# Designs tried in a protein design run: designed miniproteins, single chains, continued (4). Part 84

Each design is a single chain, and the fold is of that chain. pLDDT is the mean over its residues in the fold that is shown.

## One batch from the design tools (miniprotein)

Design m15093
Fold by ESMFold2-Fast:
Structure m15093 (fold): chain A 107 residues (1-107)
Amino acid sequence: SVIERLERRVKEDPEDALTWLWLGEAYYLEGKYEEAVEAFQKALEVATDNGIKARAYVNLGRALEKLGKYEEAKEAYKKAEELLGAPVSKLKLVDDDDILATLKKVK
């Protein structure tokens, strides 16, 4: 599966922020929100690219909302806004179609 491939990649290269982002997105689509949060946090720890960081923060916020962690979700969205220099709409910036398009690059 995509998740098994991504899990192997992050074990071999734990500094690959993009693979951590994809793993979090894959967990999110499967409803594994706690695992998604962990993967997005790992992506943020190792990311150097502002685009990856912004996408990870938006996805982190969405996963935190699914877990009822609304204050943490708000802070994640705020971090994405700071990186983008503009107000962020979670519904417009990242949705399930965006995640599916990202995962298509991994198959």
Scores: mean pLDDT 80

Design m15094
Fold by ESMFold2-Fast:
Structure m15094 (fold): chain A 86 residues (1-86)
Amino acid sequence: SRVEELLERAREALRALAEAADAGDVEAVREAAERLAETALELARTPGARETDVAMALIALAVLATVSKENPEIREVVLEAIDRIA
């Protein structure tokens, strides 16, 4: 289903985001965070998707913003993605 496709895309974006953040690659973090935000917004508009699915993306981004406190560029990119979903 479309929901299953979007959930898989969100998981892929989350993995890419975590890897990019661990590597300190600001541009890769931006790309992955934007993809996650776009996918979460699309899930919110898709019949059959649960609010919990969108909430999980927000929680993941919020956690990353907290743990990236020592890298302000990564933190800013992640906070921007949160603003797009919220």
Scores: mean pLDDT 76

Design m15095
Fold by ESMFold2-Fast:
Formats: structure tokens, C-alpha cells, sequence
Structure m15095 (fold): chain A 76 residues (1-76)
């Protein structure tokens, strides 16, 4: 049940992308998920946050729900 997945999130500003990256890394760490790589790339007028994570499927699922709540609060 250990899986490796790539999570992609989009933000309309570099500041929001950085906050989203920091909160996503925190959520994954708190869930016991290992963050293998994390980056922010500017693509046109948007910022793409990419995280490569490895861990238990259920732990990743729980972290993703939390990340979704943070993204909604940040307006992304």
C-alpha cells in the first residue's frame, strides 16, 4: 500500500505558491509521508507547485484533504 505520487497545485502568484508549498510539505510530514522533491515553476501567468511524495496511500489521502482545505483558504 506504499505508493509514490506526483501532486500538482496551481497558484496565481509566487507568494501564494510558496505558502501552498510550505503548507503542503507540512501536511505531508505530519501525515508521515515523505516528500522526495518539491518545486515551484512559473508557467505563463500562473505558478505550478509540484510535489513528489511517497508513503502509505491512506496517509497521502488524509494529507491531500488537508492541503485542499489550505488551498481553499488561500484562494487557490
Amino acid sequence: ERVRVTVTLTADSEEKAQKLLNEAERAFREAGVRVLDASIEKEGDKYVVTLDVEGDREAISRALLRIGEVAEKLGV
Scores: mean pLDDT 83

Design m15096
Fold by ESMFold2-Fast:
Formats: structure tokens, sequence, C-alpha cells
Structure m15096 (fold): chain A 76 residues (1-76)
């Protein structure tokens, strides 16, 4: 049950683009669901991955949350 670095780097990039696209389309609920699913996945993986990967995953979640919050604030 070890995380593939290349697979998650790819998924991270895709999730980031998906969230930006969904927010641009004003599909905030779908964007929020995507973010939530990613956060849940990261939480489950965190105890099973090396410290180097843990830092990258945490930074990824923070970046996505910050991006979503900024875009959401603009709508509200």
Amino acid sequence: MELSEEAFEKELKEVKEEIEKLVAEEKYEEAEEKLKEFEEKVKKLLPHVPPEMQEKLRKAVEELRKLFEELKEKKE
C-alpha cells in the first residue's frame, strides 16, 4: 500500500486544473467535492508514506485549499 510518487504528482496536477475549471464554470459544489475527496485520500495515505512524500502531500492540499478559498471568496 505504498504511494506511487509519479502517479500522485500527475493526479495532483489534474485535480488542480479540474478545480480551476469547475470554479470558472461556477460549479462550486463540484469543485468543493473534488477538494474534499482529495483531502480524504491524502489523510488516509499520510500514515503510509515516507516523510518526504508527507510534506509534498500536505503542501499540495494547502495549495488547493488556498486556491479554492480565493476563487470562492470572489464569488461570494
Scores: mean pLDDT 74

Design m15097
Fold by ESMFold2-Fast:
Structure m15097 (fold): chain A 76 residues (1-76)
Amino acid sequence: MKREEAEKRAEEEAKKWIEENEEEIKKAAEEAGLDPEEVKKRALEEGKALLYIEYLKELLGEEEARKAREELVAKR
């Protein structure tokens, strides 16, 4: 149940960060010769994963965050 809260918070924060930095992301993507929409998708997924680990650490402790980090690395 705490994992669901961490996941929801991470997704909400990641979406907010993308919205707040949408112009910067588009500019950076164009300068790198990348599709801005693909970069936004990737940034959302990476940001969600990072925030999820951070919220897990706050809600459930370092051990749970460590396991989640290992799972994310193995899943890629």
Scores: mean pLDDT 74

Design m15098
Fold by ESMFold2-Fast:
Structure m15098 (fold): chain A 109 residues (1-109)
Amino acid sequence: KQELIDKFIELMKKVKEAIQAGNFEELRKILDELFELIESVKDPELQQELANGAIRFLGQLLLDYGDQLTPEQVALLREAIARFYELAKKYGNGVIKISDEIKKKIDEL
């Protein structure tokens, strides 16, 4: 489980780095890797936590970088948020459950 959380945080850091670099192709690849990682999680509670964590992080990036993002990057981030929202719904009624550990690591990015 710790290895999954660490890889999740690493991928989210790479998403931020791709945005800062203006690398649209890299951003798309990392977002797809992030989705595949979360989709692969067999534990429904952990899958929901990671999906909700991704939604929180990507939403914060839209707030922090909105004026600096291209329309294509905004569309890609919104599409990713929608995909993670559907994944989170698969095992719950849209209640955001994020552990203090994951929340702290997201807030430190």
Scores: mean pLDDT 77

Design m15099
Fold by ESMFold2-Fast:
Structure m15099 (fold): chain A 56 residues (1-56)
Amino acid sequence: KLEEKLKELEKRIEEGKPVVEERFKEFADSKEKKEEFEEILKYALDQAKKEILDSV
């Protein structure tokens, strides 16, 4: 039961940007993790946007 809820939460976190923002704050002490997460997110978003813009 708890594992089912955890699975659903993980799925939502992957899609839910606001949840990721909360995690960034929690990982304040983990500088490397913070930068990595932010960079990956930005990169993925930029790539998606670039693809659409290139199409137009």
Scores: mean pLDDT 64

Design m15100
Fold by ESMFold2-Fast:
Structure m15100 (fold): chain A 68 residues (1-68)
Amino acid sequence: RREERRRKALELAAAGYSRREIAERLGVSMGTLYSLFPSREAMERAVLREVNAMSDEERLALQARLAA
C-alpha cells in the first residue's frame, strides 16, 4: 500500500538515508519516491511531522528498530 511505503520511507529518512538510498532499500524507482515526496523539503517536513507526533517511547522503539 502507498501508506505502508510512505511509512517505511519516513523511517529510512529519519535514519539519515538519502532519497536514492531510500529508493534502493524499498525497491522502487526514483519516480515513485518523487510521487511520495515531491521535494527534499517535503520529505524533511513529513519526517519532522512524524517524529513530533511520536511519544518518547515510540521514538525509542523507532531508533531501536532502525539500529537493528
Scores: mean pLDDT 70

Design m15101
Fold by ESMFold2-Fast:
Structure m15101 (fold): chain A 67 residues (1-67)
Amino acid sequence: AADALNAQGVLLAAAGKLDEAEALFKQALALNPKNAAAYANLGKVLAQLGRADEAAALFAKAAALAA
């Protein structure tokens, strides 16, 4: 389920496994493209990877979906 993929991604990100976390958040979004939490979590991972422009776009998407 999308929620399980998102939860696993959060654990991987906390462990510093950012590339694996990115893959799981992308899978969660493929299953539920309106998941604001998954966009925010993916943005946080991309910011930690130095991909600031991509992270900013994902945070904006998360904010729009959460409003």
Scores: mean pLDDT 83

Design m15103
Fold by ESMFold2-Fast:
Structure m15103 (fold): chain A 95 residues (1-95)
Amino acid sequence: MSLEERLKRYIENVKKLLEFAKEMLEKSTDPEIRKLIEQAIKDAEEVLKLAERMLERGEMTPVEFAVFSILLAGTQYLVDLIAKKLGLEKPEFET
């Protein structure tokens, strides 16, 4: 598998994660949850920028890939936590 194909696949996955985070933002009314979603969107945009920069250069060092992978994993984890919080928050503020 080429480096270009792998980076393009990661970029597509980050774009999907970003769209999901934006959808969660539209559905959330809790100010604390909205702040967490806004942070996840910002982190996803930074990951995307780094991936696109590596793709444009056509080069990626093992260190750059490690940093990218750590940032991506952190962003995915934050989005998962927010989704879980949205499911848990609904019982606390039952309308």
Scores: mean pLDDT 71

Design m15104
Fold by ESMFold2-Fast:
Structure m15104 (fold): chain A 57 residues (1-57)
Amino acid sequence: MSAEEALRKAEGALAAGRALQHEEAIRLGTEAVRYARQGDAERAERLVREASELLGA
């Protein structure tokens, strides 16, 4: 995943967490956005997956 794609997915996960008022998903999404902005696409992708799993349950 590119850093740009990771950022888009991270922003999506953060927005979804905010819409559902899910504190842990918001935290993970915020961290994912931070890492994506730093160019760490792999770490951002992992955090996005964790946030998505929480929101999908």
Scores: mean pLDDT 81

Design m15105
Fold by ESMFold2-Fast:
Structure m15105 (fold): chain A 67 residues (1-67)
Amino acid sequence: SEEELEEEVTLALARMYRGLGLILASRGKLEEAIEMYRKAKEIAEQVDTPEAKELVEETERLIKELE
């Protein structure tokens, strides 16, 4: 369905931002990494699924780790 496709696309986008954040963090670009994690969290919060909630929790933990 269109709704299901939108959820999948939204979560894929959130995962891409999380991945970018991880790469930036590994390169010592902590402020840029936090920005990517915040974007990933915001995007994942738009979806009400267990996978989305897991992404929100993961990105929250990653942000706290770098602060």
Scores: mean pLDDT 86

Design m15106
Fold by ESMFold2-Fast:
Structure m15106 (fold): chain A 88 residues (1-88)
Amino acid sequence: DELEEIERELEEANERMDRGELLSREEVEELQEKAELLRKAGRELSPDQLSWIMVKYLKEGRFDEALKLADELGLSEEEKEALLNAYK
């Protein structure tokens, strides 16, 4: 299952980052696209997977879409303002 492979890749990437490993820009962009594909396919996403999509939207200037994901993640108004300020 292609979607199950994508879910595993995202989980492995989070584990690598938790170990202090730095991911390349290209690898980060690929993982962000894969996370968005999981959301579009209607899969239930973990908070980590949703955060990948949120960061992608912030980098692309899609702030309204990023804020909707931040609401799904349970971020406070102060946390949302901090994110917008970091990417504006």
Scores: mean pLDDT 78

Design m15107
Fold by ESMFold2-Fast:
Structure m15107 (fold): chain A 70 residues (1-70)
Amino acid sequence: MLDLSPVTLAALITAGVLYAIAKNLKNKELEEIAEELRRLAEQGEAGEISDEELARRLTELKERADEILE
């Protein structure tokens, strides 16, 4: 099995949580954010982006999700 970095694992978990919230609220923008984060986590797992870049993108997408949830 591929060993997931802590950042990749955090991104996958966050994407899953946001996706569940988006479906419950029927909010397409939150769903899109969750899907983008999942894709970034997949790119991180594939070695296409660094853990540092993934962490930066995770923070950015969490900030966008927080704005929508306010």
Scores: mean pLDDT 80

Design m15108
Fold by ESMFold2-Fast:
Structure m15108 (fold): chain A 93 residues (1-93)
Amino acid sequence: MPIGLEELPEEARELAERAVELIKEASRLLKEEKFEEAERLAREALRLAREALRLAREAGASRRAILGAEVVEGVAAVVLGVAKLLLKKEKEK
């Protein structure tokens, strides 16, 4: 689904699109129980999503574009949290 990322400035859009690809890959790795790799990719996705959101806000991007970037950041944070939780539980057993 397009979530307003198309309305982002080019640099912010490229970062947000890379974050989305890393989120997809991290989610695939979580399904494969590769939690350490999933955490690494989710952490990178969160970093890129936060940078995209910062650039969007500095550029005065539309409310829809900012909301889209915030959604990508939120999804990356959730995926990272899930990867960390599953990795911690795996290592505690």
Scores: mean pLDDT 82

Design m15109
Fold by ESMFold2-Fast:
Structure m15109 (fold): chain A 80 residues (1-80)
Amino acid sequence: SKEKELEELLEKGQKAFEEGDYEKALEYFTKALKLAEEINSKKIAPILGQLAEVYKKLGDEELAKEYFEKMKKLVEEAQA
């Protein structure tokens, strides 16, 4: 299922992040975000947060802030 594919992508992304392979983590979390958006998953906001942390580790403070702001906006919209 697409839900299982999403779980596998998130697991691979998390493992890459823990191993310090931030470029590989970016690849997996970006694929996970695309799939999560396609299936309207509740995991979109946490994935945006993971991408913000990956960009921060890669030294891209502007993209890190952008993804964190996207996450916050989505969380705020869900609370309204």
Scores: mean pLDDT 88

Design m15110
Fold by ESMFold2-Fast:
Structure m15110 (fold): chain A 75 residues (1-75)
Amino acid sequence: SLKEELLQRLKGLIEQAKELKEKSTNEELKKKLDELIKLLEEGIKLIEEGKFEELEKVLEEAQKLIEEIQKLLAE
């Protein structure tokens, strides 16, 4: 189901972000990873509540943050 697929994807991203944070010594990267984790956890709550319009906005903010994290990783 769409709900189950989205939940699995967000949980996977949270775990990847946690692993990256654990391995990093860059404080700015760790800060952005913490922000990403919080947004993804909010996304999970919105999925559980069936608030898919609000979820889209949270995922847009998460995507922007992922792009910033990728820039920091490329440095």
Scores: mean pLDDT 85

Design m15111
Fold by ESMFold2-Fast:
Structure m15111 (fold): chain A 81 residues (1-81)
Amino acid sequence: MNLEVLAEVAARAREAAAASTALHRTLVAALPKEDEDLVEQAVKTAIAHLEARHGPVASVRVRTEVRGDLVVVTIEVDFEA
């Protein structure tokens, strides 16, 4: 487990939480690279959970980056007004 990457991901998640509004959420997560094939299902699950809590999703942007032995996933979600 790469502690430096996890610290960076935690910092990004904290900044995302602080910047969140009623209409915009950013989620940052890290998975082991061996679990990269689970990213699509994890994204679908996260979106379904957010829609259940916050209402209809207007747009979604997903980015993945390989950082050492981890895959960092950033999900940006805009909700309908």
Scores: mean pLDDT 75

Design m15113
Fold by ESMFold2-Fast:
Structure m15113 (fold): chain A 88 residues (1-88)
Amino acid sequence: MENLEKGKKLYEQGKFEEAVEYFRKAIEENPDLAEAYRMLAEVYFKLGKIDEAIEAYQKAAELLPPDSVERQTLLESIKSYLEEKKEK
């Protein structure tokens, strides 16, 4: 998907604010695209928006099968970010 690929390239270039806009567009085109929510969470974390990052990771996890390794990995990332938020 065009918007997802553009967002990924912007993320790789460190253009995090622009990447957010393209990942949001990707979600508008395909609301079930777990990868777009995961990438949005990664960008929010880079921007220091920890609460928004956690919400996006939770949404990505909800879109994946309950028994998937990918969902488990996202839930572990959420726990890591929650611990970081509690420490500072």
Scores: mean pLDDT 78

Design m15114
Fold by ESMFold2-Fast:
Structure m15114 (fold): chain A 78 residues (1-78)
Amino acid sequence: SDDRAQADRHLQFGVAYRGLGQNYLSQGNFKLAAEYYRQAAEHYQKAAELYEKAGDLELAKEAQKQAEELRALAEQLE
């Protein structure tokens, strides 16, 4: 479905932004790491909503978990 394809794209964006956050974290740039982790979390949240609409409940739950974990990590870096 279109919702599934859009969810997969948001998942890919989430992975990319998480990677950028990890890169900045390794450089000691906690502010940029937190900003990119928040961007990643937004994309995982969008993926979760779209997976739920597509009926992919297990993928929705996993994406939601990633969003929550990344928001928590961003908060810890501030």
Scores: mean pLDDT 91

Design m15115
Fold by ESMFold2-Fast:
Formats: sequence, structure tokens, C-alpha cells
Structure m15115 (fold): chain A 93 residues (1-93)
Amino acid sequence: SEVEELKKRAEELEKQADSLFTAYNAAVKAGDADKARELFDQLADTYNELAKVYERLAELDPENREKYLQKAAISYAVAGIVRAAGDVEAELL
């Protein structure tokens, strides 16, 4: 079903975000400002995609609508914070 495919996509995006954050920490430790910025941009994009997946799940699964909308809101907020932090750190590294 589309709901099961979207749930699987959300899990994949969460794993991708974890991997990107680990790679970001390694880039910062190595002093690679360009790579750190690139990874933070990818991390922000990943959270924006995750938010859209949760919005779609909220449309298709009305019984769990509020939970998915909360997850979407959190994902958008994290994307915004990550993007802003990446911009600041790229200037300081």
C-alpha cells in the first residue's frame, strides 16, 4: 500500500539523516569546512523530504493524522535549524 511504502521511505530518510550527521561530525573533526557545509545542506534537505513524507501520511492515514503532522512539523523545524547552523559554522571553520 502507499501508506506502507511511505512508512518505509520515512525510515530510510531517518537512517540517511543519522548517516549524514555522523559524516558531518567527521568533517568538522577533520577541519573540512566545505564538506561540513555540504553535509549540513544535505541533512536539511533530508529533513525537508521527511516532513513531506509525514504530511502525505497524514493525508492517507486519518486515524494517525495528528501524530504525522507533529512529526512533519518537527522535521521542518530541524531542517531550518540545521540549515541556519550550517551557514554559521561554514563561516567559523
Scores: mean pLDDT 85

Design m15116
Fold by ESMFold2-Fast:
Structure m15116 (fold): chain A 93 residues (1-93)
Amino acid sequence: AGDAAFAAGDYASAIAAYTAIIAASPNNVAAYNNRGIAYLNIGDYANAIADYTKAIALDPNNLAAYKNRAIAYLELGQTAKADADFDKALALE
């Protein structure tokens, strides 16, 4: 289901596999998080942020999604948004 491709660093195949999972199960939080991480690893910060935002909408206590979205915001120079997500992640620990 994309996990083997993700573990091997084949992020393009992982993105395709998680996209198929999301099409079949549009509320699958883990699939959005994992596709977001694959996007983050290839430098597609805009799509990573979109997937983490969806994961957070489905699971507002998802610490990993806040932390990873903060990293993507920092890469785009959006420091205020990154700080807000890091503060939220810290509050959830």
Scores: mean pLDDT 86

Design m15117
Fold by ESMFold2-Fast:
Structure m15117 (fold): chain A 54 residues (1-54)
Amino acid sequence: MPVAEGLRSELDVVRFFGALLAAGDASGVGPLRVFAERSADPEVRRLAAEELAR
């Protein structure tokens, strides 16, 4: 999707930090929490919260 390039950048960052948490790296918690609480995009907030809940 052409318009998904901007969304893809933020979602890719969220998934990258989620992958760090899945690998046992707690440094992803802070950034994911910020995205979950403060992102203007509700999809980004939801995905960050789901990554934190895994």
Scores: mean pLDDT 73

Design m15118
Fold by ESMFold2-Fast:
Structure m15118 (fold): chain A 59 residues (1-59)
Amino acid sequence: MEKEAEELLKKAEEYRKKAEELRKKAKETGDEELEREAEILEGVALLLEGVAKLLLEKG
């Protein structure tokens, strides 16, 4: 369980970093599609973090 939670958190961090990069590019270029992709990846990261927290809270 702990290893599974760590893997999910690591993936969430990767998606967050990618989302941040895409958001920066969207801001620099005005590309609405990159902004949308950043929002999607941020949402995926939040879901992965939520699942990881549930696995860690399991009593």
Scores: mean pLDDT 81

Design m15120
Fold by ESMFold2-Fast:
Structure m15120 (fold): chain A 68 residues (1-68)
Amino acid sequence: MPSLTELVTELARLYETATPEQQERILEFLRRYAERLQATLGLSPEEQRAVLAEIAREMEELIKEIKA
């Protein structure tokens, strides 16, 4: 599985060639992602890993939707 850093890099590359609608979806996802990351700062390492894994899954799904 790609790392979160690799997934964010792929989203950034997709953004460059995306339609305005797709760009809006990417920006909304990244805003939500930043908010969720801030929320995890007070959590245990195990809880942080679980949240990051879920974010990674959601990011992979978004990438697939944009590529389709």
Scores: mean pLDDT 79

Design m15121
Fold by ESMFold2-Fast:
Order: structure tokens, then sequence, then C-alpha cells
Structure m15121 (fold): chain A 74 residues (1-74)
């Protein structure tokens, strides 16, 4: 799991904040996660983009993994 995301971070594509938010929003809608959870993840991505200018594929994969964990937590 951590090794997989490290691989994506190292060799993965870089996304604009807009692209990353679009992907995360679509995944959240598909999984039916609460809006409050999506809002928190979006704010975290915005802060990363302010510091680094781009969202690394590993960071995006971690955000998507968090959405999946929330969806599975019944």
Amino acid sequence: SAEYWRELYKNGKKYSLEEALEIVRKKAEELGVPQEVLDQIEKELEEIAKKEGKINEGVLAAALGNLERVAEAQ
C-alpha cells in the first residue's frame, strides 16, 4: 500500500489542482461519501498546491484511498 503510493509519487504524473479536484469529486460522488469529508480533502489538496504548485499522483492516490476507506466504514 505505502510502497504502491511511493511508486506513484516518484514516477507518477503531476496534476493541476483543478484536475485533482475534478478526479476527487467524481470519486466521492461514485462512492457516496459525505460532502463534509470531500470538503476536507479538497482543502488539503488546495494547501498542497499552494506549497508545491502541482498535485503529485501519489498525493492524489492517497486522497482517493481516503475516500474509499470512508465509504467502507459502515
Scores: mean pLDDT 77

Design m15122
Fold by ESMFold2-Fast:
Parts: sequence; structure tokens; C-alpha cells
Structure m15122 (fold): chain A 80 residues (1-80)
Amino acid sequence: GGEEAARLLEEAAAALDGGVAEAVRTVAESARRLAEAGREGEAAELVREFAEALRASGSATPEALEALERAAEALREAAE
């Protein structure tokens, strides 16, 4: 659930440098707040949209993108 998603988001941040890593942590904090409010589906969409934006920009490693995608899936499953 939320703890697994938080761990995966930190793994994504650790695989990135500087401002991109800070952006991942900002998104992780927003997603965590949404999940704590029972809005796990919205948290999942936030992480998914962020991962797609990073993929389009070429700013993330494949490992970081995979971790973000796994975090979004964990949040989606928690929403059910």
C-alpha cells in the first residue's frame, strides 16, 4: 500500500540527481498526503502523470521510471 509506494518513490529519487530528485520527493509528499486522505486513486494518477512527463522529457533513468510506475500501481491497488 502506501508504505510500499513511499519506498519506491524514494528509490526513484535516489536514482536521480539534483532538481529531478527533489521534484520526485515533492510529488511523493503530495501523493502521500492524498493517500492519507483516502484518495489513493488520485495519488496514483499524480505519480503516473509525473512519470510520463519525465519519460517525455528524457530526464529520468529507466530504473527511476520503473520505480515510479510500480509506485503508481501500488497506489492504484490500495484504492480498491
Scores: mean pLDDT 79

Design m15123
Fold by ESMFold2-Fast:
Formats: C-alpha cells, structure tokens, sequence
Structure m15123 (fold): chain A 77 residues (1-77)
C-alpha cells in the first residue's frame, strides 16, 4: 500500500540520522507532515517540508527519502 511505502521510506530516512536529538526532531516533523498531507492541509505540509529541509541540510540522502515518503502520503490522501 502507499501508506506502507511511505512508512518504510520515513523509517529509512530516520535511520540515516546519526544524531539522536536530530533524529527525534525529524520523527516529530515527519509525523506532523503525514497528518497534514493525509488531511489535505498543503499549507501546513509545505511549512513542515521547509523545516525538514533545514534540519537535514547536512544529510541530503535522508532528506530525499523523507521527500519520497511525503509523495506517497500525498498520493494516499
């Protein structure tokens, strides 16, 4: 399913974050992003995507996986 694909990609993104505090913040942002996208709240989703991009500036691989997860949550909505 699209939700299972998104969850796998989100977990893969989190696994690439070595700093536990940064990983916890990314997990929080991804959960909020999932809720916003599934609710069709694209304004909130865009804001959260910007926060994730800033948090993961030093980890482009994690950011790419997070963006893929967001794409699948958007398709599931």
Amino acid sequence: SLLEKAERLAEEALALIEDPEKRERARELLERLKEALLAGDLETASQLELELAELLLDNPEALELAKEAAGYWLKAA
Scores: mean pLDDT 88

Design m15124
Fold by ESMFold2-Fast:
Structure m15124 (fold): chain A 71 residues (1-71)
Amino acid sequence: MDEKIKEIAEESTKKLKAELEKKGVALSEEEIKKIKDALYTVGKERAKQGDSIEEIKETAETAAKAIAAQK
């Protein structure tokens, strides 16, 4: 489970970075790390609540979008 949650956080962060770069927005290394760490933390919390991998993915995508909106 832990490995899958980490993979989800990393993949969601990569997708977000790619979308923002297409718009001419570059994320710093620190911002990328912060987003990935936040998504991983959220994923671990959801796993403790009994969420499925699909539910964790949806939550990670929503959280990543919310973090990007703060920029």
Scores: mean pLDDT 77

Design m15125
Fold by ESMFold2-Fast:
Formats: structure tokens, sequence, C-alpha cells
Structure m15125 (fold): chain A 68 residues (1-68)
């Protein structure tokens, strides 16, 4: 069952979504970078390739937004 790791994946996705909203609202970039690092730590524990790909894609979008 993937449920044991699903909470970590959902937490990572929630942090990314919140990060995007914060970036669009001119949030503090230092706090956002810390949230990105937390997501990267979760990603290191994700072994499901589909979930990993979804998190990596969302992280790339968030990092692109930070480059503005």
Amino acid sequence: AEEDFEDDVLTALALIILGVAKALSKFDPEELKRDIERVKEILSRVTNPKHRAEIEEALKELQELLEK
C-alpha cells in the first residue's frame, strides 16, 4: 500500500501549492526557500517514480516563479 508514503507526498504538494501562492503575493523569499528545502527532503524519501515526478515538476514551476 502506498498510503504509508502518501501523507508525505500530499504534504510536499501542499507546501508547493502554498509556496506558489506566497510567491505570487510577494512573500518573503527566505521563508519560501526554506519551504522548498523541506519539500526536497520529502522528495529524497519518495520512492514511487510517479509521485516523485509530480513533486519534481511542481518544484520546478515554483523555482521558475522565484526567478522573477
Scores: mean pLDDT 68

Design m15126
Fold by ESMFold2-Fast:
Structure m15126 (fold): chain A 62 residues (1-62)
Amino acid sequence: MSKSEFARLAMAAGVLIAGLHLLGRQEEADKLAKEFSEAIEKNDPEGLRKVVDRAAAALAAA
């Protein structure tokens, strides 16, 4: 995976998590923020993709 793609996923995850906070989904947003931080620290693109997918699914359900 390219550094550019990793940065794009990180930005997407951050935006989606912020969206959950705005919708009052605080508990879900906090859990995803923890997983996001772990994925960034480990340079784990698959973990980051999972955060994006979960955040997007949570927003779609709202």
Scores: mean pLDDT 82

Design m15127
Fold by ESMFold2-Fast:
Structure m15127 (fold): chain A 58 residues (1-58)
Amino acid sequence: SAMLEEKKKEIERLGLKAYLSGADPEKVSELAKKGVEALENGDFETAEEAKKELEKLI
């Protein structure tokens, strides 16, 4: 769905921002993967948690 694709792109943008801010690439990759997988499974709570953790790295 369009909404799911937009939410995935938001996770990807946050991951890129965290990486550019000097965050650990492995941690960024892990959180981005967790967020995207959660969105694909309809687990919006886990996706929001992953998003918040990525935001903390920026």
Scores: mean pLDDT 84

Design m15128
Fold by ESMFold2-Fast:
Structure m15128 (fold): chain A 99 residues (1-99)
Amino acid sequence: MVEELKKMSQEEIDKKVPEIIERLFSPDPEVRREALEMARAMMDKLSPETKVRVLNALLAATDDPDEQLRLDALFLAMGIAGVMTPEERAAVRALPPRP
């Protein structure tokens, strides 16, 4: 799964993003952990639009009841935010924090 994401094109990753965001809010903590691993694997292939969407989803995931998942979400959110343009950062504030 994670290795498959590394082989995907940016367009394929963009199509996968809604599924990954949905899994980040699963009632199953193992599914949420897997979604965080998928997001990490695709981080360098995100389009500007998907960076904004993924960052907003990760910021919402920092409210996770599992401490380890909260920390992983926060760390990944910081990584994505650090590679965003000023325009991309402005879009994050305009979108709802949850998908």
Scores: mean pLDDT 73

